Designed miniproteins, single chains, continued (5). Designs and how they scored, part 47

Each design is a single chain, and the fold is of that chain. pLDDT is the mean over its residues in the fold that is shown.

## One batch from the design tools (miniprotein)

Design m17617
Fold by ESMFold2-Fast:
Structure m17617 (fold): chain A 85 residues (1-85)
Amino acid sequence: EELRRAVEEFRRLVEDPNATVEQIQAAGDRLVELARQASPEEIVKAAGEVLDATVRAIKEKSLPGEKLQAVARTLRRLVEIAREK
């Protein structure tokens, strides 16, 4: 339940043009921390949902490079955690 809420909040911030880089980084850090306690399957699902939100934000031109870098870092860390399980 906590992982799902963290994914929903991170997606909301990624798709929000008014969200700051710092807000995205903080939400990403929380998502990564919760992922450490999740199954690999839950982590892969979370990463997919984040990727879908990111593609949508890029299409709508609401995601500048600094925010995209923060999202990419979060995705990389999720993949690394899933790989280590």
Scores: mean pLDDT 82

Design m17618
Fold by ESMFold2-Fast:
Formats: sequence, structure tokens, C-alpha cells
Structure m17618 (fold): chain A 59 residues (1-59)
Amino acid sequence: ATVEIDLKNPSVADALGVDPNDLEAAIKAFEAELDKRKALGLIDDYTIDREKGIATVTV
């Protein structure tokens, strides 16, 4: 299954503990969490569209 997450959503920034107006910080924090989850086998893969601020996660 594939899940799309909008990193421009203030709720996502709040969950990551970053400034909701800082998309680059949200992308970096979320990328770090997805790398950790992939290493633990919790997700299959992910991609991030940095221009749109959208992450696509495969589980």
C-alpha cells in the first residue's frame, strides 16, 4: 500500500517538533524518521518531492 503525506501540513510539523513555516526542516526531520523506519523494516520504501513538500511512503 502507498500513503501520501503533505509535509506542509502544520500538524505534521508539530508532530516532528519543527517550525510549521520551515518546510526544509520538516522534510529533513521526516526523511530521518523514514530512514529509521525503513532500516527497522516498518516501511518498504519512500520518496519525497521536495518542491511540492509531499512524501510518498510504501508499506
Scores: mean pLDDT 82

Design m17619
Fold by ESMFold2-Fast:
Structure m17619 (fold): chain A 65 residues (1-65)
Amino acid sequence: RMSTLSLEALQAIVDAAAILEVKGEIPEETLKAIAEEAGLSEGTVRRLARDREAVEAARELIRQA
């Protein structure tokens, strides 16, 4: 669940989603760095970055921090 992710993981999802919106894709090197910092797999970051509900939930949780 989104609420059980670390602040680093939440920020990573939001950052990945922003890159996807601006560039249409997440560069492999950037995705790898984001996933490593968040403690998530590259596939998980890519999947969640495309999930609008997950991204909005992540933004809300970050706003509360």
Scores: mean pLDDT 78

Design m17620
Fold by ESMFold2-Fast:
Structure m17620 (fold): chain A 51 residues (1-51)
Amino acid sequence: MEEFERILKEIEEKGGISYGDYLRFRKAVATLSPEEARELQKKINELIEKK
């Protein structure tokens, strides 16, 4: 979970995501339950919509 918070923070700060961070994020999401993946996607959408 801490890894996801770090990645989300970097997305927010950079206004985007690097290819390396994207791959790391995808790998981590694949280990989540469907519920956790949906919650994480909501947070990402909020960050994108904010900008």
Scores: mean pLDDT 68

Design m17621
Fold by ESMFold2-Fast:
Structure m17621 (fold): chain A 62 residues (1-62)
Amino acid sequence: MYLSEEEIEAALDALAEIIKKEFPQLSDEQARRLAEAILSQPIEVIKYLSEEEQKVVLEALK
């Protein structure tokens, strides 16, 4: 799937919001860094990312 820079930025913001929902103690910067790390993985993973899947991915990044 083709994504513009604007669409990638929107995806980063959405993913960072999901991360903060699971880990509300994280700062905006930390959530953004985790979102960027996840986006560096296969894009297909992010498209199917649920709250449950997001938690598994964050745990794997530790």
Scores: mean pLDDT 63

Design m17622
Fold by ESMFold2-Fast:
Structure m17622 (fold): chain A 68 residues (1-68)
Amino acid sequence: MNELLESLIEGIEKHPEAVKRMTREQAEGVADFLVNEAGVSRATAERIAKLMLEGDVEGTIALLRSQL
C-alpha cells in the first residue's frame, strides 16, 4: 500500500478547504511530491494538481485513490 498517498487523501478529506485555497506554487509542490516521493507519473501528478487548482476535491480524491 502507498501510505504517502493514503495520508494525502486523508488530509484532503479532513481539510477540503485547503484544496480550494491552493496556490499554483503549492499545487506544483504537490505534483513534485507525488512524482518524487509517491511514485506517481508526471502526467498523472499534473492532472491531480490541475483538479486541485480547479477546486475539484472529489475528482482529486478519486484520482489519488486510483493510484493506490
Scores: mean pLDDT 80

Design m17623
Fold by ESMFold2-Fast:
Structure m17623 (fold): chain A 85 residues (1-85)
Amino acid sequence: DEIDLAVGDFLQTAVNLLREHPDDRLVINEIVNRVLKVVLSDLSTEEKIKRLQEIRDEALKRYPDNVSVQTLVDQIDKIIDLLKS
């Protein structure tokens, strides 16, 4: 499943960011937990897209200059694009 592969890539990106930017641990774990709760839920595809967009927008608003957040948001956008396909 292309979505399962994209979620796997998102998790690998998060692990790499935790190693490179340990000071970002709290925000990385918060974003990861929120994304996984949505993608593993029984929500409709439309509701999953909406909640993932809310997660990305909130993260960018709270952490506008954070490289770890920007990198995770780019991966969330890939998951959203696959859900829209």
Scores: mean pLDDT 89

Design m17624
Fold by ESMFold2-Fast:
Structure m17624 (fold): chain A 73 residues (1-73)
Amino acid sequence: MDEVVRTAQRLFDEARQQVEEATRQSGGDVEIAEKYAEEVARQTAEEIERATGIPGDEEALAESLKRHGREFA
């Protein structure tokens, strides 16, 4: 269980970093940041399920990553 949680947390942290980088490269465009966050959330949820066998909460991931992107934009 702990390894599953640790793997999911690592993937989420990587997703957060990807959103930050995309937001920087877009010149702080919040619309691009939010759209990219949705795509990253979808991919991250799929990677969590692939790695752990447990479905990731795509909606919760998308909301968290969009918020992070907006704060960074």
Scores: mean pLDDT 76

Design m17625
Fold by ESMFold2-Fast:
Structure m17625 (fold): chain A 78 residues (1-78)
Amino acid sequence: LSPEVREQVKLLTNKGTNEAMDKALAGDDEGAKKAIEKTKKEIYELLSKEVPDEEAKRLADRVEAAIQTAVDHAKEQA
C-alpha cells in the first residue's frame, strides 16, 4: 500500500470507530451498525485501487471486526 492510502485507511478507521462507539453508547445500535458498514465500504473502495479484490475484502473485513470489537468492549464498560 502507498503511504497515502495507508494514512487514509487509518483516518477512516479512527473516524468510523469513534462514530460507531458514540452511537452505540447513546443506545443507537442501528446507527452504530450503519457507521461500521459505511466505514468498511469506504476502506474496501480505497484499498481496491491498489490491491486485488480478495485482499481488499479481507483487510476491510478485519477493520469491520476491529471496530465491532471496540464497540462491544465500550458497551461492556458502559
Scores: mean pLDDT 83

Design m17626
Fold by ESMFold2-Fast:
Structure m17626 (fold): chain A 76 residues (1-76)
Amino acid sequence: GPIEEARRAGEAYLSGDADAFFEALRRLARALGKTDEQADRAAINLGTNGPLLKELLDATKSGDWEGVLEALERAF
């Protein structure tokens, strides 16, 4: 479900695994009824939004997977 794919995206980002991060974002996009193109745009938006990226990283480090999902949804 969306929370599981959000967890994978956050963990991949924190570990520096770019391929796993992009794949998890695409799976999350599909779970949310969005396109792979929207996932690719979300990755760019996240990388250019410091406060949003901080929310993602803080939630990932604390195991707050609902917070990770909310941060990623704001990137779409």
Scores: mean pLDDT 86

Design m17627
Fold by ESMFold2-Fast:
Structure m17627 (fold): chain A 77 residues (1-77)
Amino acid sequence: SSAEKLALLLEVGTDPAATVALRMATEAVVFDPRTRDLDREQLRALAERVAARLPDATRSDYEAAVAETRRVLDELA
């Protein structure tokens, strides 16, 4: 749901322990239309999987996070 997506964005976005990779992955996963029906736990697990593929991610790597999100979702389909 939109509320669960917003809650995850706020949780990760305000967590000082969250890596840049996890923040980028969380945003990319939340804004992908294919994740609309996933719950918060599923969204978090997907974001962590995507983040693991972006070990040295910077703010400029958001496009890479979007690409990895699409690849992971295609693998799950």
Scores: mean pLDDT 81

Design m17628
Fold by ESMFold2-Fast:
Structure m17628 (fold): chain A 95 residues (1-95)
Amino acid sequence: MKDEELAKKLRELYERLKNDPSKVKEVLEELEELMREYGFSEEEILAAQIQLAGLAAAMLKNEEALKLVEKAAEYLEQGKLEEAKEYLEKAVEAI
């Protein structure tokens, strides 16, 4: 029932990030609100945020941010949500 609206909004966020990867913090905040409204789990939201932060870091060629994103992804794979979130926040601050 919401798939077309969700897909459109996700595409708009992705295009905004591609146009200005330095605005990753704003994009991730809007992504979290959107995914929360659609009933995604905290793990799913965090995974999506880590993916977009990694894209932004790669586009900016920010090696420090990329390493922090990689560490956030490793913690998420281990089910360590608090550590994953901490490293995601550090990655966004490094961008």
Scores: mean pLDDT 84

Design m17629
Fold by ESMFold2-Fast:
Structure m17629 (fold): chain A 131 residues (1-131)
Amino acid sequence: STLENLVRMMEALLEEILRVQESNPDGLISHEELVEILSSMLGMSRARARELVESYDKDGDGKLSPLEAFRLAFDAYLDIAVETGAISEELAERLRKAINEVIEEAKKKNWSPRELIKKIVEKLKEIVKNS
């Protein structure tokens, strides 16, 4: 289904972000690495991807943490899914709220990025099953 494909694509996107971050000595992802991932996996223009990445880099150091990169990736994918008509704005809002709740729980419980991906995927599958 379209929703099952959405979950698979989100999982793949987060796994690719984590793979790049784990390959970096500081555990961070650069603007250009994120721009490449968003462009290649979501078909986003490099210009749009760069503007989005810069807006998420509040520290202005040219790098994002795992949590910042994951938030950016979800927002980017959901926006594209709504723009292309793959999902409704109402479903996108429900998914954003659910993902934000999982991310906030991860901060409180100090979950690893790997555990966070697992919990996000579980939550997305639950919402898709009930939609």
Scores: mean pLDDT 82

Design m17630
Fold by ESMFold2-Fast:
Structure m17630 (fold): chain A 61 residues (1-61)
Amino acid sequence: MSFEEELELLAKYFESQGKLELAKEIRKVKEEAVRNKWSRSEALRKVHLALEKYEQKEKEE
């Protein structure tokens, strides 16, 4: 499975969980990784930061 396919599947997974904003953010990371030629590690780090921000928001609500 390609890195781009992995990110798309992850976004679809979170959409199925009702986490639409998180799925949108993951797709944004995918597009930015392609456009800016980010390494797999850099793109995954950006995804991890998005997950942490989403979890923090859930705790505040």
Scores: mean pLDDT 76

Design m17631
Fold by ESMFold2-Fast:
Structure m17631 (fold): chain A 69 residues (1-69)
Amino acid sequence: FSLVNELAKKLSEEELTKIVRESAESVGLFDEEKIKKLVERIKEPKAVYIEDEKELEAYQLAVSKLLKL
């Protein structure tokens, strides 16, 4: 989690939002408010539980993409 936060800080907000948006859209999540919340969760990972299955899947995909950079 700390590593993901550090990687997210190295990216511009536009670059990070693009990665999160592409991950969200790949799982059928098109809600802009939820996408924005996922971007904030990646920037500042507090101990939070994501209850929505699609939001959790989008988050995990975005994290996976960040770790490949």
Scores: mean pLDDT 72

Design m17632
Fold by ESMFold2-Fast:
Structure m17632 (fold): chain A 74 residues (1-74)
Amino acid sequence: MKLTITRTIDPENKTVTVTITADDGSKFTLWVRRVGDRLEGGGNNVTMNPETAKAANPLIGEEQQRAVDLLKSL
């Protein structure tokens, strides 16, 4: 299983979006946005097979932390 992690930084909206895409086309997207002095976040699942979900799960927390760190630079 090949997983590709893509990070998109939107300085105008102070948002970092992370997409984890599998070789079968399934993907999971999470986002973190800075609103004043607080952070908001969410996730969106596109159809993902169980093996891909299991492989992506440990990366989700790590990528969320990285997104927060990137957001502090905006």
Scores: mean pLDDT 75

Design m17633
Fold by ESMFold2-Fast:
Structure m17633 (fold): chain A 65 residues (1-65)
Amino acid sequence: SLKEKLEELKKKIEERVAEAKARFTPQMQADLERLEQRADELKAQNHPLGDKLREEVERIRAELA
């Protein structure tokens, strides 16, 4: 399902963030932007996970700053 795919994507990003928290790479930036784009698409479709996914992305960005 869509929820399962998003949970797997989020887990992969969080694992990479944990491994490279002190070293933010252009690839990680691109992955976060892709996730933000997915969140915006879900929000446009009025999907409940859209807001939650957006909040998770913003939290990850704050932790990397």
Scores: mean pLDDT 76

Design m17634
Fold by ESMFold2-Fast:
Structure m17634 (fold): chain A 60 residues (1-60)
Amino acid sequence: MLSNEEAARGVLELAEKRGVDLRTLSLAQAKEILKEVTGEDEVSDERALAVLKKALELSK
């Protein structure tokens, strides 16, 4: 399983490639991107929020 930091880096990279603003993502959209990055079938709200928060921190 990828760490929240490793997953966050992947989410940031994928969002940049797709021209998606991380600040505008809904929780559901964040879960879908995280699933694509990590290969996880199910993502908890807590993990999705933690990864999104870390990705936003890394984007600054």
Scores: mean pLDDT 79

Design m17635
Fold by ESMFold2-Fast:
Structure m17635 (fold): chain A 61 residues (1-61)
Amino acid sequence: MVEGEAVIGDARGRAVIDGDKVTVTGTGPTPESAQLAAEAARRNALIKKQKAEYLEKLEAL
């Protein structure tokens, strides 16, 4: 399971990647800001997942 979060001004995003299930939530003063925060959180979760997979390969060395 991998989690990502983002804060853009007063907007907050959270993304959770658990196997094949991706859950993305955004909150903010406007629908646009909430969507941007949710998208940023999803991107952060993907980057964190890729980084963890890379580190796992290095540890297996």
Scores: mean pLDDT 79

Design m17636
Fold by ESMFold2-Fast:
Structure m17636 (fold): chain A 64 residues (1-64)
Amino acid sequence: SLQEQIQQLEQRLQQLQQKIQDLQAKYNDPSQSEEDKELYQRQIDYLQKKIEELQKQIEQLRAQ
């Protein structure tokens, strides 16, 4: 159903948001090297783009 599709996308959205929080915690760790921080920032940027794509899909499904 449409509602089931939305719920699956919302669950995936929550998983990506949790992953970003974990990466932000690693980025903010005072023991992290600049190289590791750059890697975490790139991963965060990538996941943010994925979140934007999922949010757009959810909005399109909700508009039906």
Scores: mean pLDDT 87

Design m17637
Fold by ESMFold2-Fast:
Order: C-alpha cells, then sequence, then structure tokens
Structure m17637 (fold): chain A 65 residues (1-65)
C-alpha cells in the first residue's frame, strides 16, 4: 500500500494538487512505518520543493521496504 500511495502522490503533483499529494505522502510514510519526525521533515521539503520532497518520500518507503 505504501508504494501505491507514492504513485497517487506523484499523480496529484502532476495535476498541481499539492494538498492531495501531501496527504498521500503522509499515508505512504505512515504505512511504511516511518517516524513522525521524519514525516514532518519530508512534508516540509515537499511544500518547499515538491519534486525533491517526493524523491525523499520514495527513497524512505523503498528503504523501509
Amino acid sequence: KAKEYIEKAREALEQGRLDLATLYVINALKEAGIDDKTIVEIVKTLREDPERGLELAEKAVQEAL
């Protein structure tokens, strides 16, 4: 499910829907068992630089497996 949320986040960003993408990123990271502090840092990056934030989220999910 975490990888599915990342894919949905990417689609939301492509549509210019940052708020929806943020929700999907949070859901992906929680599903992958990432801690709340790391989630907050990734979300901050996502809001400043959406592409970089999504890359960080993808990497965190992949490393958690």
Scores: mean pLDDT 83

Design m17638
Fold by ESMFold2-Fast:
Structure m17638 (fold): chain A 109 residues (1-109)
Amino acid sequence: SPALERVREYFERIKEALKIEDKEEAIKKLDEIRAEANADPRLSLGMKEAIDHLVATVKYALEHPDLPREAFEAVLRSMVDILREGGASQEEIDFVEELFREVFDFVLE
C-alpha cells in the first residue's frame, strides 16, 4: 500500500531524528516530521493522529529518560484504538503496531 509505505517512511525518519545527540535539534526535527505528516494528504486522519501521538511520546521520553515501558504500551493501546475507530484494517493496525514497537525499543536502548 502506498499509504502504508509513506507511514513507514515517517517512522524511519522519527528513528533517525532520535539518533541526533543534541536534544534540542532532535525535538526540532521531530516537530518538522509531525507537521509534514499532519499536512500529508496521502495519510488518513487516524494515521496522522498515530504519528502525532508517537512524536509527542518520544519527545516526552527524551525529556524523561526513566519513562517506563508500561507508559509506551499505554500509548500504543491508545493508538490502536484511534486507528480502529478511524476504520483501519487489522493488517494496517498490525503494521503500525510493529513500527511503534520498533521506535519504543529504540528509545529504551
Scores: mean pLDDT 83

Design m17639
Fold by ESMFold2-Fast:
Structure m17639 (fold): chain A 75 residues (1-75)
Amino acid sequence: MKPSEEEVQKAREEVIAFLKEHGDTELIELLKKASPETILLIYHILKNTKPEQREAALNAIKTVLKAELGEKLPG
């Protein structure tokens, strides 16, 4: 399924805002290089995560972004 450009942009902006609040500049830079599919996956993790589970969500996001951008996945 092809995500819409608007959906991807909105997801990216909301995830970047979340990461800025946590001071993780590395994850923000990784997110800018991530595929649309990865951005949407991260966005859905955040939207479906309760506030008390934010630590787990951050760890999942970090794992997903580093896995994609470990130069093993084509852009």
Scores: mean pLDDT 73

Design m17640
Fold by ESMFold2-Fast:
Structure m17640 (fold): chain A 95 residues (1-95)
Amino acid sequence: SEQEDIELVKRIMESLARMLPDDPRIQELRDRALNAKTVEEAIEVLEGAIDTLLELSKQYLEQGNVSQAQQLRGRADFLQQIVEGLKQELQERKS
């Protein structure tokens, strides 16, 4: 359901906010997730989180921290799969 999808995104963002407590963009995205009223808003939050994780991954890679970069990239790839699933469900609900 739409409510279950929104609650899933809230749980994901709460987990990311705990993992990256000092990242202000992730904290802001977590707060946006808590106020999300639609699946479209929830998708926008996850896409913002993906962008942030990819930027951090690139930064760690440039600093020679390959392990941290790979971990952040893996999380971004996982979130991308969730976004694709949510977009598919959204298209089905608009039909």
Scores: mean pLDDT 87

Design m17641
Fold by ESMFold2-Fast:
Structure m17641 (fold): chain A 65 residues (1-65)
Amino acid sequence: VSREAAVEIEAAALSAEVGVPVEIRKRDGRYELTVRVDTPEQEEIARRAGARVEAGTGVRVTVER
């Protein structure tokens, strides 16, 4: 599986878990996911899920409110 396809799968799963859109960004050959949340509860879910994604894939996950 390509890195791009793997990142797209993780972004879709993260979006489904938090209930908000997830943006995929690429800079200098590295992928980053950005989760934009509306509530503190969504932020907590996004931080926990994002930490799991980072640990499993090495892709940086950023949570914004």
Scores: mean pLDDT 79

Design m17642
Fold by ESMFold2-Fast:
Structure m17642 (fold): chain A 87 residues (1-87)
Amino acid sequence: SAELLAGAVASARAAAENLAKMPKEEAEKWIKEQRKLLEEAVAAGELSPLEVRIAEILLEAAEEAVRTGDAEAAVRRAEEALARLLA
């Protein structure tokens, strides 16, 4: 649980920081592509319900970082959601 939480938070931070520094149009295109890949993986039955929930939290953090330009706020919200999910 702690290892999975730490890994997920690290992934959220890296993505949010990179996306906040990108041109908004490029970042929005990348997020749209990631959502499509998630939908395809879900349809293929490749992800457990827990993995789907983690991926959704990570994408929500990425969307917030792009929308606000505040990677730290997005990561804090993702960490809180991940901690609740993985408790």
Scores: mean pLDDT 81

Design m17643
Fold by ESMFold2-Fast:
Formats: sequence, C-alpha cells, structure tokens
Structure m17643 (fold): chain A 116 residues (1-116)
Amino acid sequence: GAEEAARGAREAGEAAKKGDGEKAYEKGEEARKKGLEGSGDEEGAKEAGRAGSEAGWGASEGGKKAGGEKGFLGESGGGVGAVSGGSGSASKVGEEGARGAGLGGYSAGQGAKLAA
C-alpha cells in the first residue's frame, strides 16, 4: 500500500546515493505503482514515485560519469554540464534528488496510513 510506496521511494533514494541509478529507477517506479494501487493519497504517492524514478535516472547518468571520471572528458553532447561541474557535482545532484523523492514517498505513506 502507501506505506510500501513510501518505503520503496526511500529505497530508491538510498540506491541513487550509492550510485546504483538503475536500481533507484526501478524502486522509484515500483513505489509509484504501489502508491497508486494502495492509497487514497494518489497524488502524493504518484509524485514521490515519479520523483524517485527521475532521481534514479539522473543518478544512473551521473553515476556513470562520476564512476568514469575519464568519461566526463571524453563524453560528447550531454557531458558539457558534467565536465563544467565535475564528477562530484553530477553525483551530488542525483543524490539530493533521490533524497527528496524518498522524503516525499514517506510523507505520502504517512498520510494514507492515517486516512486508513
């Protein structure tokens, strides 16, 4: 239900902080689906899950660039901002986004739990 959605969103945030963007994305999507199915706080759970999946995607891209420091120098197109900010900046942005998604999911789960 909504509590599981909130937990999934937090797990997505934790995975993104660890640089596992694919796992963060999958956990974020799972949290979104469980929130929509299991709670009356559809908007909050959906938003938290969506934010988690977006943060996971960003963490996946940022993690690839941060883990491959040399990749920032060789990547064309999308790498311009990452090169400007450095590998740490990309990782930090993904981590902060994932943290926000996790907190949003927790809030949505709490509201639905009280309503139930």
Scores: mean pLDDT 49

Design m17644
Fold by ESMFold2-Fast:
Structure m17644 (fold): chain A 119 residues (1-119)
Amino acid sequence: SELERRRRLAEAQARAFNALVEAIHYVKKGDREKAIKALEEAIRAVQEMLELSKDDPERVERYRRAIEALQRAIEALKDPTASPEEVIDLIYEALRDLFGVEGPREDFLKAVEAALAAS
C-alpha cells in the first residue's frame, strides 16, 4: 500500500542519514574500516530508497548520484593518499542529493556535532 511504501521509505531515509553521520564521525576519528562499513550500510539504504521511488525519475537520478558519491568515498578511504576532507566532501555531496541539505558543509557538520553532543 501507499502508506506502507511511505513508512518503508522513511525508515530507509533514517537508516541512510544515521549511517552517513556515523561515517563522518569515523572518518574524523581516522577509523577507515568502520567508516567504510557505515558507507556500505548507507549505500544499501539508498538503494532501498531508489527502489521505493521508481515513480519519480528526478528522485531516482538524485539517489543514483548519491550512491556514486558514496562509492567514490569508499574508494578514497582505501587510498592512503586521500585526505579525510575529500571523503567528507563526497559524503556531504550525497547528503545534498538525498535530503536537500543546503548551505556550507561546515554549518551542517557543526549541527551534526551539536546533535551528537546533546544525545
Scores: mean pLDDT 83

Design m17645
Fold by ESMFold2-Fast:
Structure m17645 (fold): chain A 68 residues (1-68)
Amino acid sequence: SPEEQFEELKRRLDEVVAEYDNDPTVVTFRRYVIREAEKAVEDGKPITDEQIEQLVAVARALGDESRA
């Protein structure tokens, strides 16, 4: 369901936040992604596994860039 995919997205992004020790760039990215995803769920739009994987990859890339 969109609700289950939204919870999975939150869980996966929380893992990235922890992986990067609450890096402000990663935390900020998570916050904006979750707001957009919440709107999508309210509109009945699906969140796909591929979208979750892409967003997790972007979050990690931002964390890596913040550390460089």
Scores: mean pLDDT 86

Design m17646
Fold by ESMFold2-Fast:
Structure m17646 (fold): chain A 104 residues (1-104)
Amino acid sequence: SEEDIERFIKELDELTEETKARIREAAAAGASLDELLALFAQYHSRLLDLAEELKFSDETKARIQEVSAEMIARFRAARSTDAEEAIALLDEMTERIKEIARES
């Protein structure tokens, strides 16, 4: 429903801001690439849980999973521990996922 899409977008924005804060804190503490990748993996897992709770279609969930997997692969390929680079990628992922949700 439209209300479920609106709720998903709101909770996704909250998850994204929480994840950005965690990335900045981890990077400032000297986190490794694997530790930053773990934060992206946690974001991905929580994102899929939200889509499942809101009864998104298997097609929509698959599209969300594809975007999330692509962004994790891009982060891994960049081999950068720069917080702002990671956050820019997370913001790009979040905007693409919002577009997918609005199409559902």
Scores: mean pLDDT 86

Design m17647
Fold by ESMFold2-Fast:
Structure m17647 (fold): chain A 78 residues (1-78)
Amino acid sequence: GPNSTDDEEVREQVEELTEKSVKYILEGKYSKAASSYTAAMIMATTASDPEKSEELRREARERVDKAEEEYKKKKEEE
C-alpha cells in the first residue's frame, strides 16, 4: 500500500532467514534450508509495497542460488 512502515526491518528479517538457509545449504541440510528459504519468502510478502516485496524475494532467491552453486563446487572438489 501507499503507507510504508519499516521496510528496512522487513528486509533485515528476510536477510536473517535467508542467511540461515544459506548456512544450511553449505552444510548440506537441504530440508532445513528449504524451510528457512520458505520463511524468508513469506516474510518478504509482508512488506507494504508490492514492488519491495518482489525485490526482497528476488534477493533471497539469488543468495540461495549462489549458496547452492558454492556447495556443488565444493562437492566437485571432493
Scores: mean pLDDT 80

Design m17648
Fold by ESMFold2-Fast:
Structure m17648 (fold): chain A 57 residues (1-57)
Amino acid sequence: AAAELAAEYGASARTGEGALRLVRAGLSPDVAGALAGQHGGIPRERGQALARALSEL
């Protein structure tokens, strides 16, 4: 689940769900992760890594 994967990357469930929604909307994982990470208060690189992992589900 997006929330479980977000926790693995040190992010909130909301940040994980936000990243997944953006990826499903057609944004690249790098862009989706950067935006969701910035909103969730985590480093850009960590948000991007989370979004890449979510895109493989």
Scores: mean pLDDT 79

Design m17649
Fold by ESMFold2-Fast:
Structure m17649 (fold): chain A 93 residues (1-93)
Amino acid sequence: SREEEEKKIKKVAEKIRELLEELGIELSEEEKTEVKNEIVHKLLERLGEILQELLDKNPELAKEFQKLMEEGVEWEELVNFAIEKIKEELEKK
């Protein structure tokens, strides 16, 4: 339902904000506090750019991500995967 989707979007936005702050990426006041569709879209774009750079450097991770997409997992699970793998790669350095 629309309400269930909005709840998922809010949860994902919070996780993305936490990751971006841990990475030292500056967020606007709107990006920190608002859960409007436009702000969530911007947060997802930032996450997607970071993920794409990681996938370009790691072919094994790219294959794993592709497999999850082909298995038809929920988009929330794909976002959770992205966040976890970005954190793991930062810790490897």
Scores: mean pLDDT 75

Design m17650
Fold by ESMFold2-Fast:
Structure m17650 (fold): chain A 88 residues (1-88)
Amino acid sequence: MEEVEKEIEEGKKKLKELGFPEEFIEEIVELVREYLETKDPGVAMRAIIRLGTELGLIDRETLERLLAAAREAGADPAVLEVLEEALA
């Protein structure tokens, strides 16, 4: 749990560096926490991409930035797979 919280904080910091709004980051973090405790991390990432796309916050360029940030942070392979599939 502490390790997951550290990964969430690192991801949150990276999203802030990429210029995402604080409100969007907070909403993503809450979704990720809930899904990580009850579901596969890939399912959480797919839900985030869907929500962000519907809100007009995630386009192809944003997905490319998220994938780059996730790779740099050493994210779970399931998360990377979902992001790569979204870009294909």
Scores: mean pLDDT 68

Design m17651
Fold by ESMFold2-Fast:
Structure m17651 (fold): chain A 94 residues (1-94)
Amino acid sequence: AAPKISNLTVTQTSATSATVTWDWENTSDGPVKFTVNVYKDGKFVKRASVTTTDNKASVQLTGLEANSTYTVTVIAENDAGKSEPVSTTLTVTA
């Protein structure tokens, strides 16, 4: 089956940066690719990708604007297919 994502968390690390972290479980052998899409006001801003065999994954986001709300979506993919997207929001504080 496709990998399952849990505990998706976004933590602001500076006035312009945040760290996205999540846990995952793989139901098949091999590496899993994660696609992280970042949106602001419904507009696509940035994509990051991570390929890992660890049960925890993270990506850093930079160039964020203070007092703005971002939506972060993560999709996992293995040889069995793509997961349902998991989403969370971050309001960047000054």
Scores: mean pLDDT 78

Design m17652
Fold by ESMFold2-Fast:
Structure m17652 (fold): chain A 92 residues (1-92)
Amino acid sequence: SRQQQREQARQLALQYEQLGEDYLKKAKELAEKGGDPDKVAAQASAAIGYYSGATFYMGLVSPELGKEMQKKLDEVEKEMKKIVEEQKKKAK
């Protein structure tokens, strides 16, 4: 049913948000340790991807929740771009 589809979308959005947070943390930790820039970029891309999925599914639940998740995605994208650019500069 339509209600069950929205409930499934909400659960998927929350799972994707949690995965996004996990990859965000991994990208930051790897960058702080001076890890491989390509691996940092891969973790960062995964984080952005999962937050994009969370945004899509939250948008199916309500426009307001989708907008709140989009704000989180925008902050994650900004932070990940900064981390990836700093790691590329350090790699020469």
Scores: mean pLDDT 86

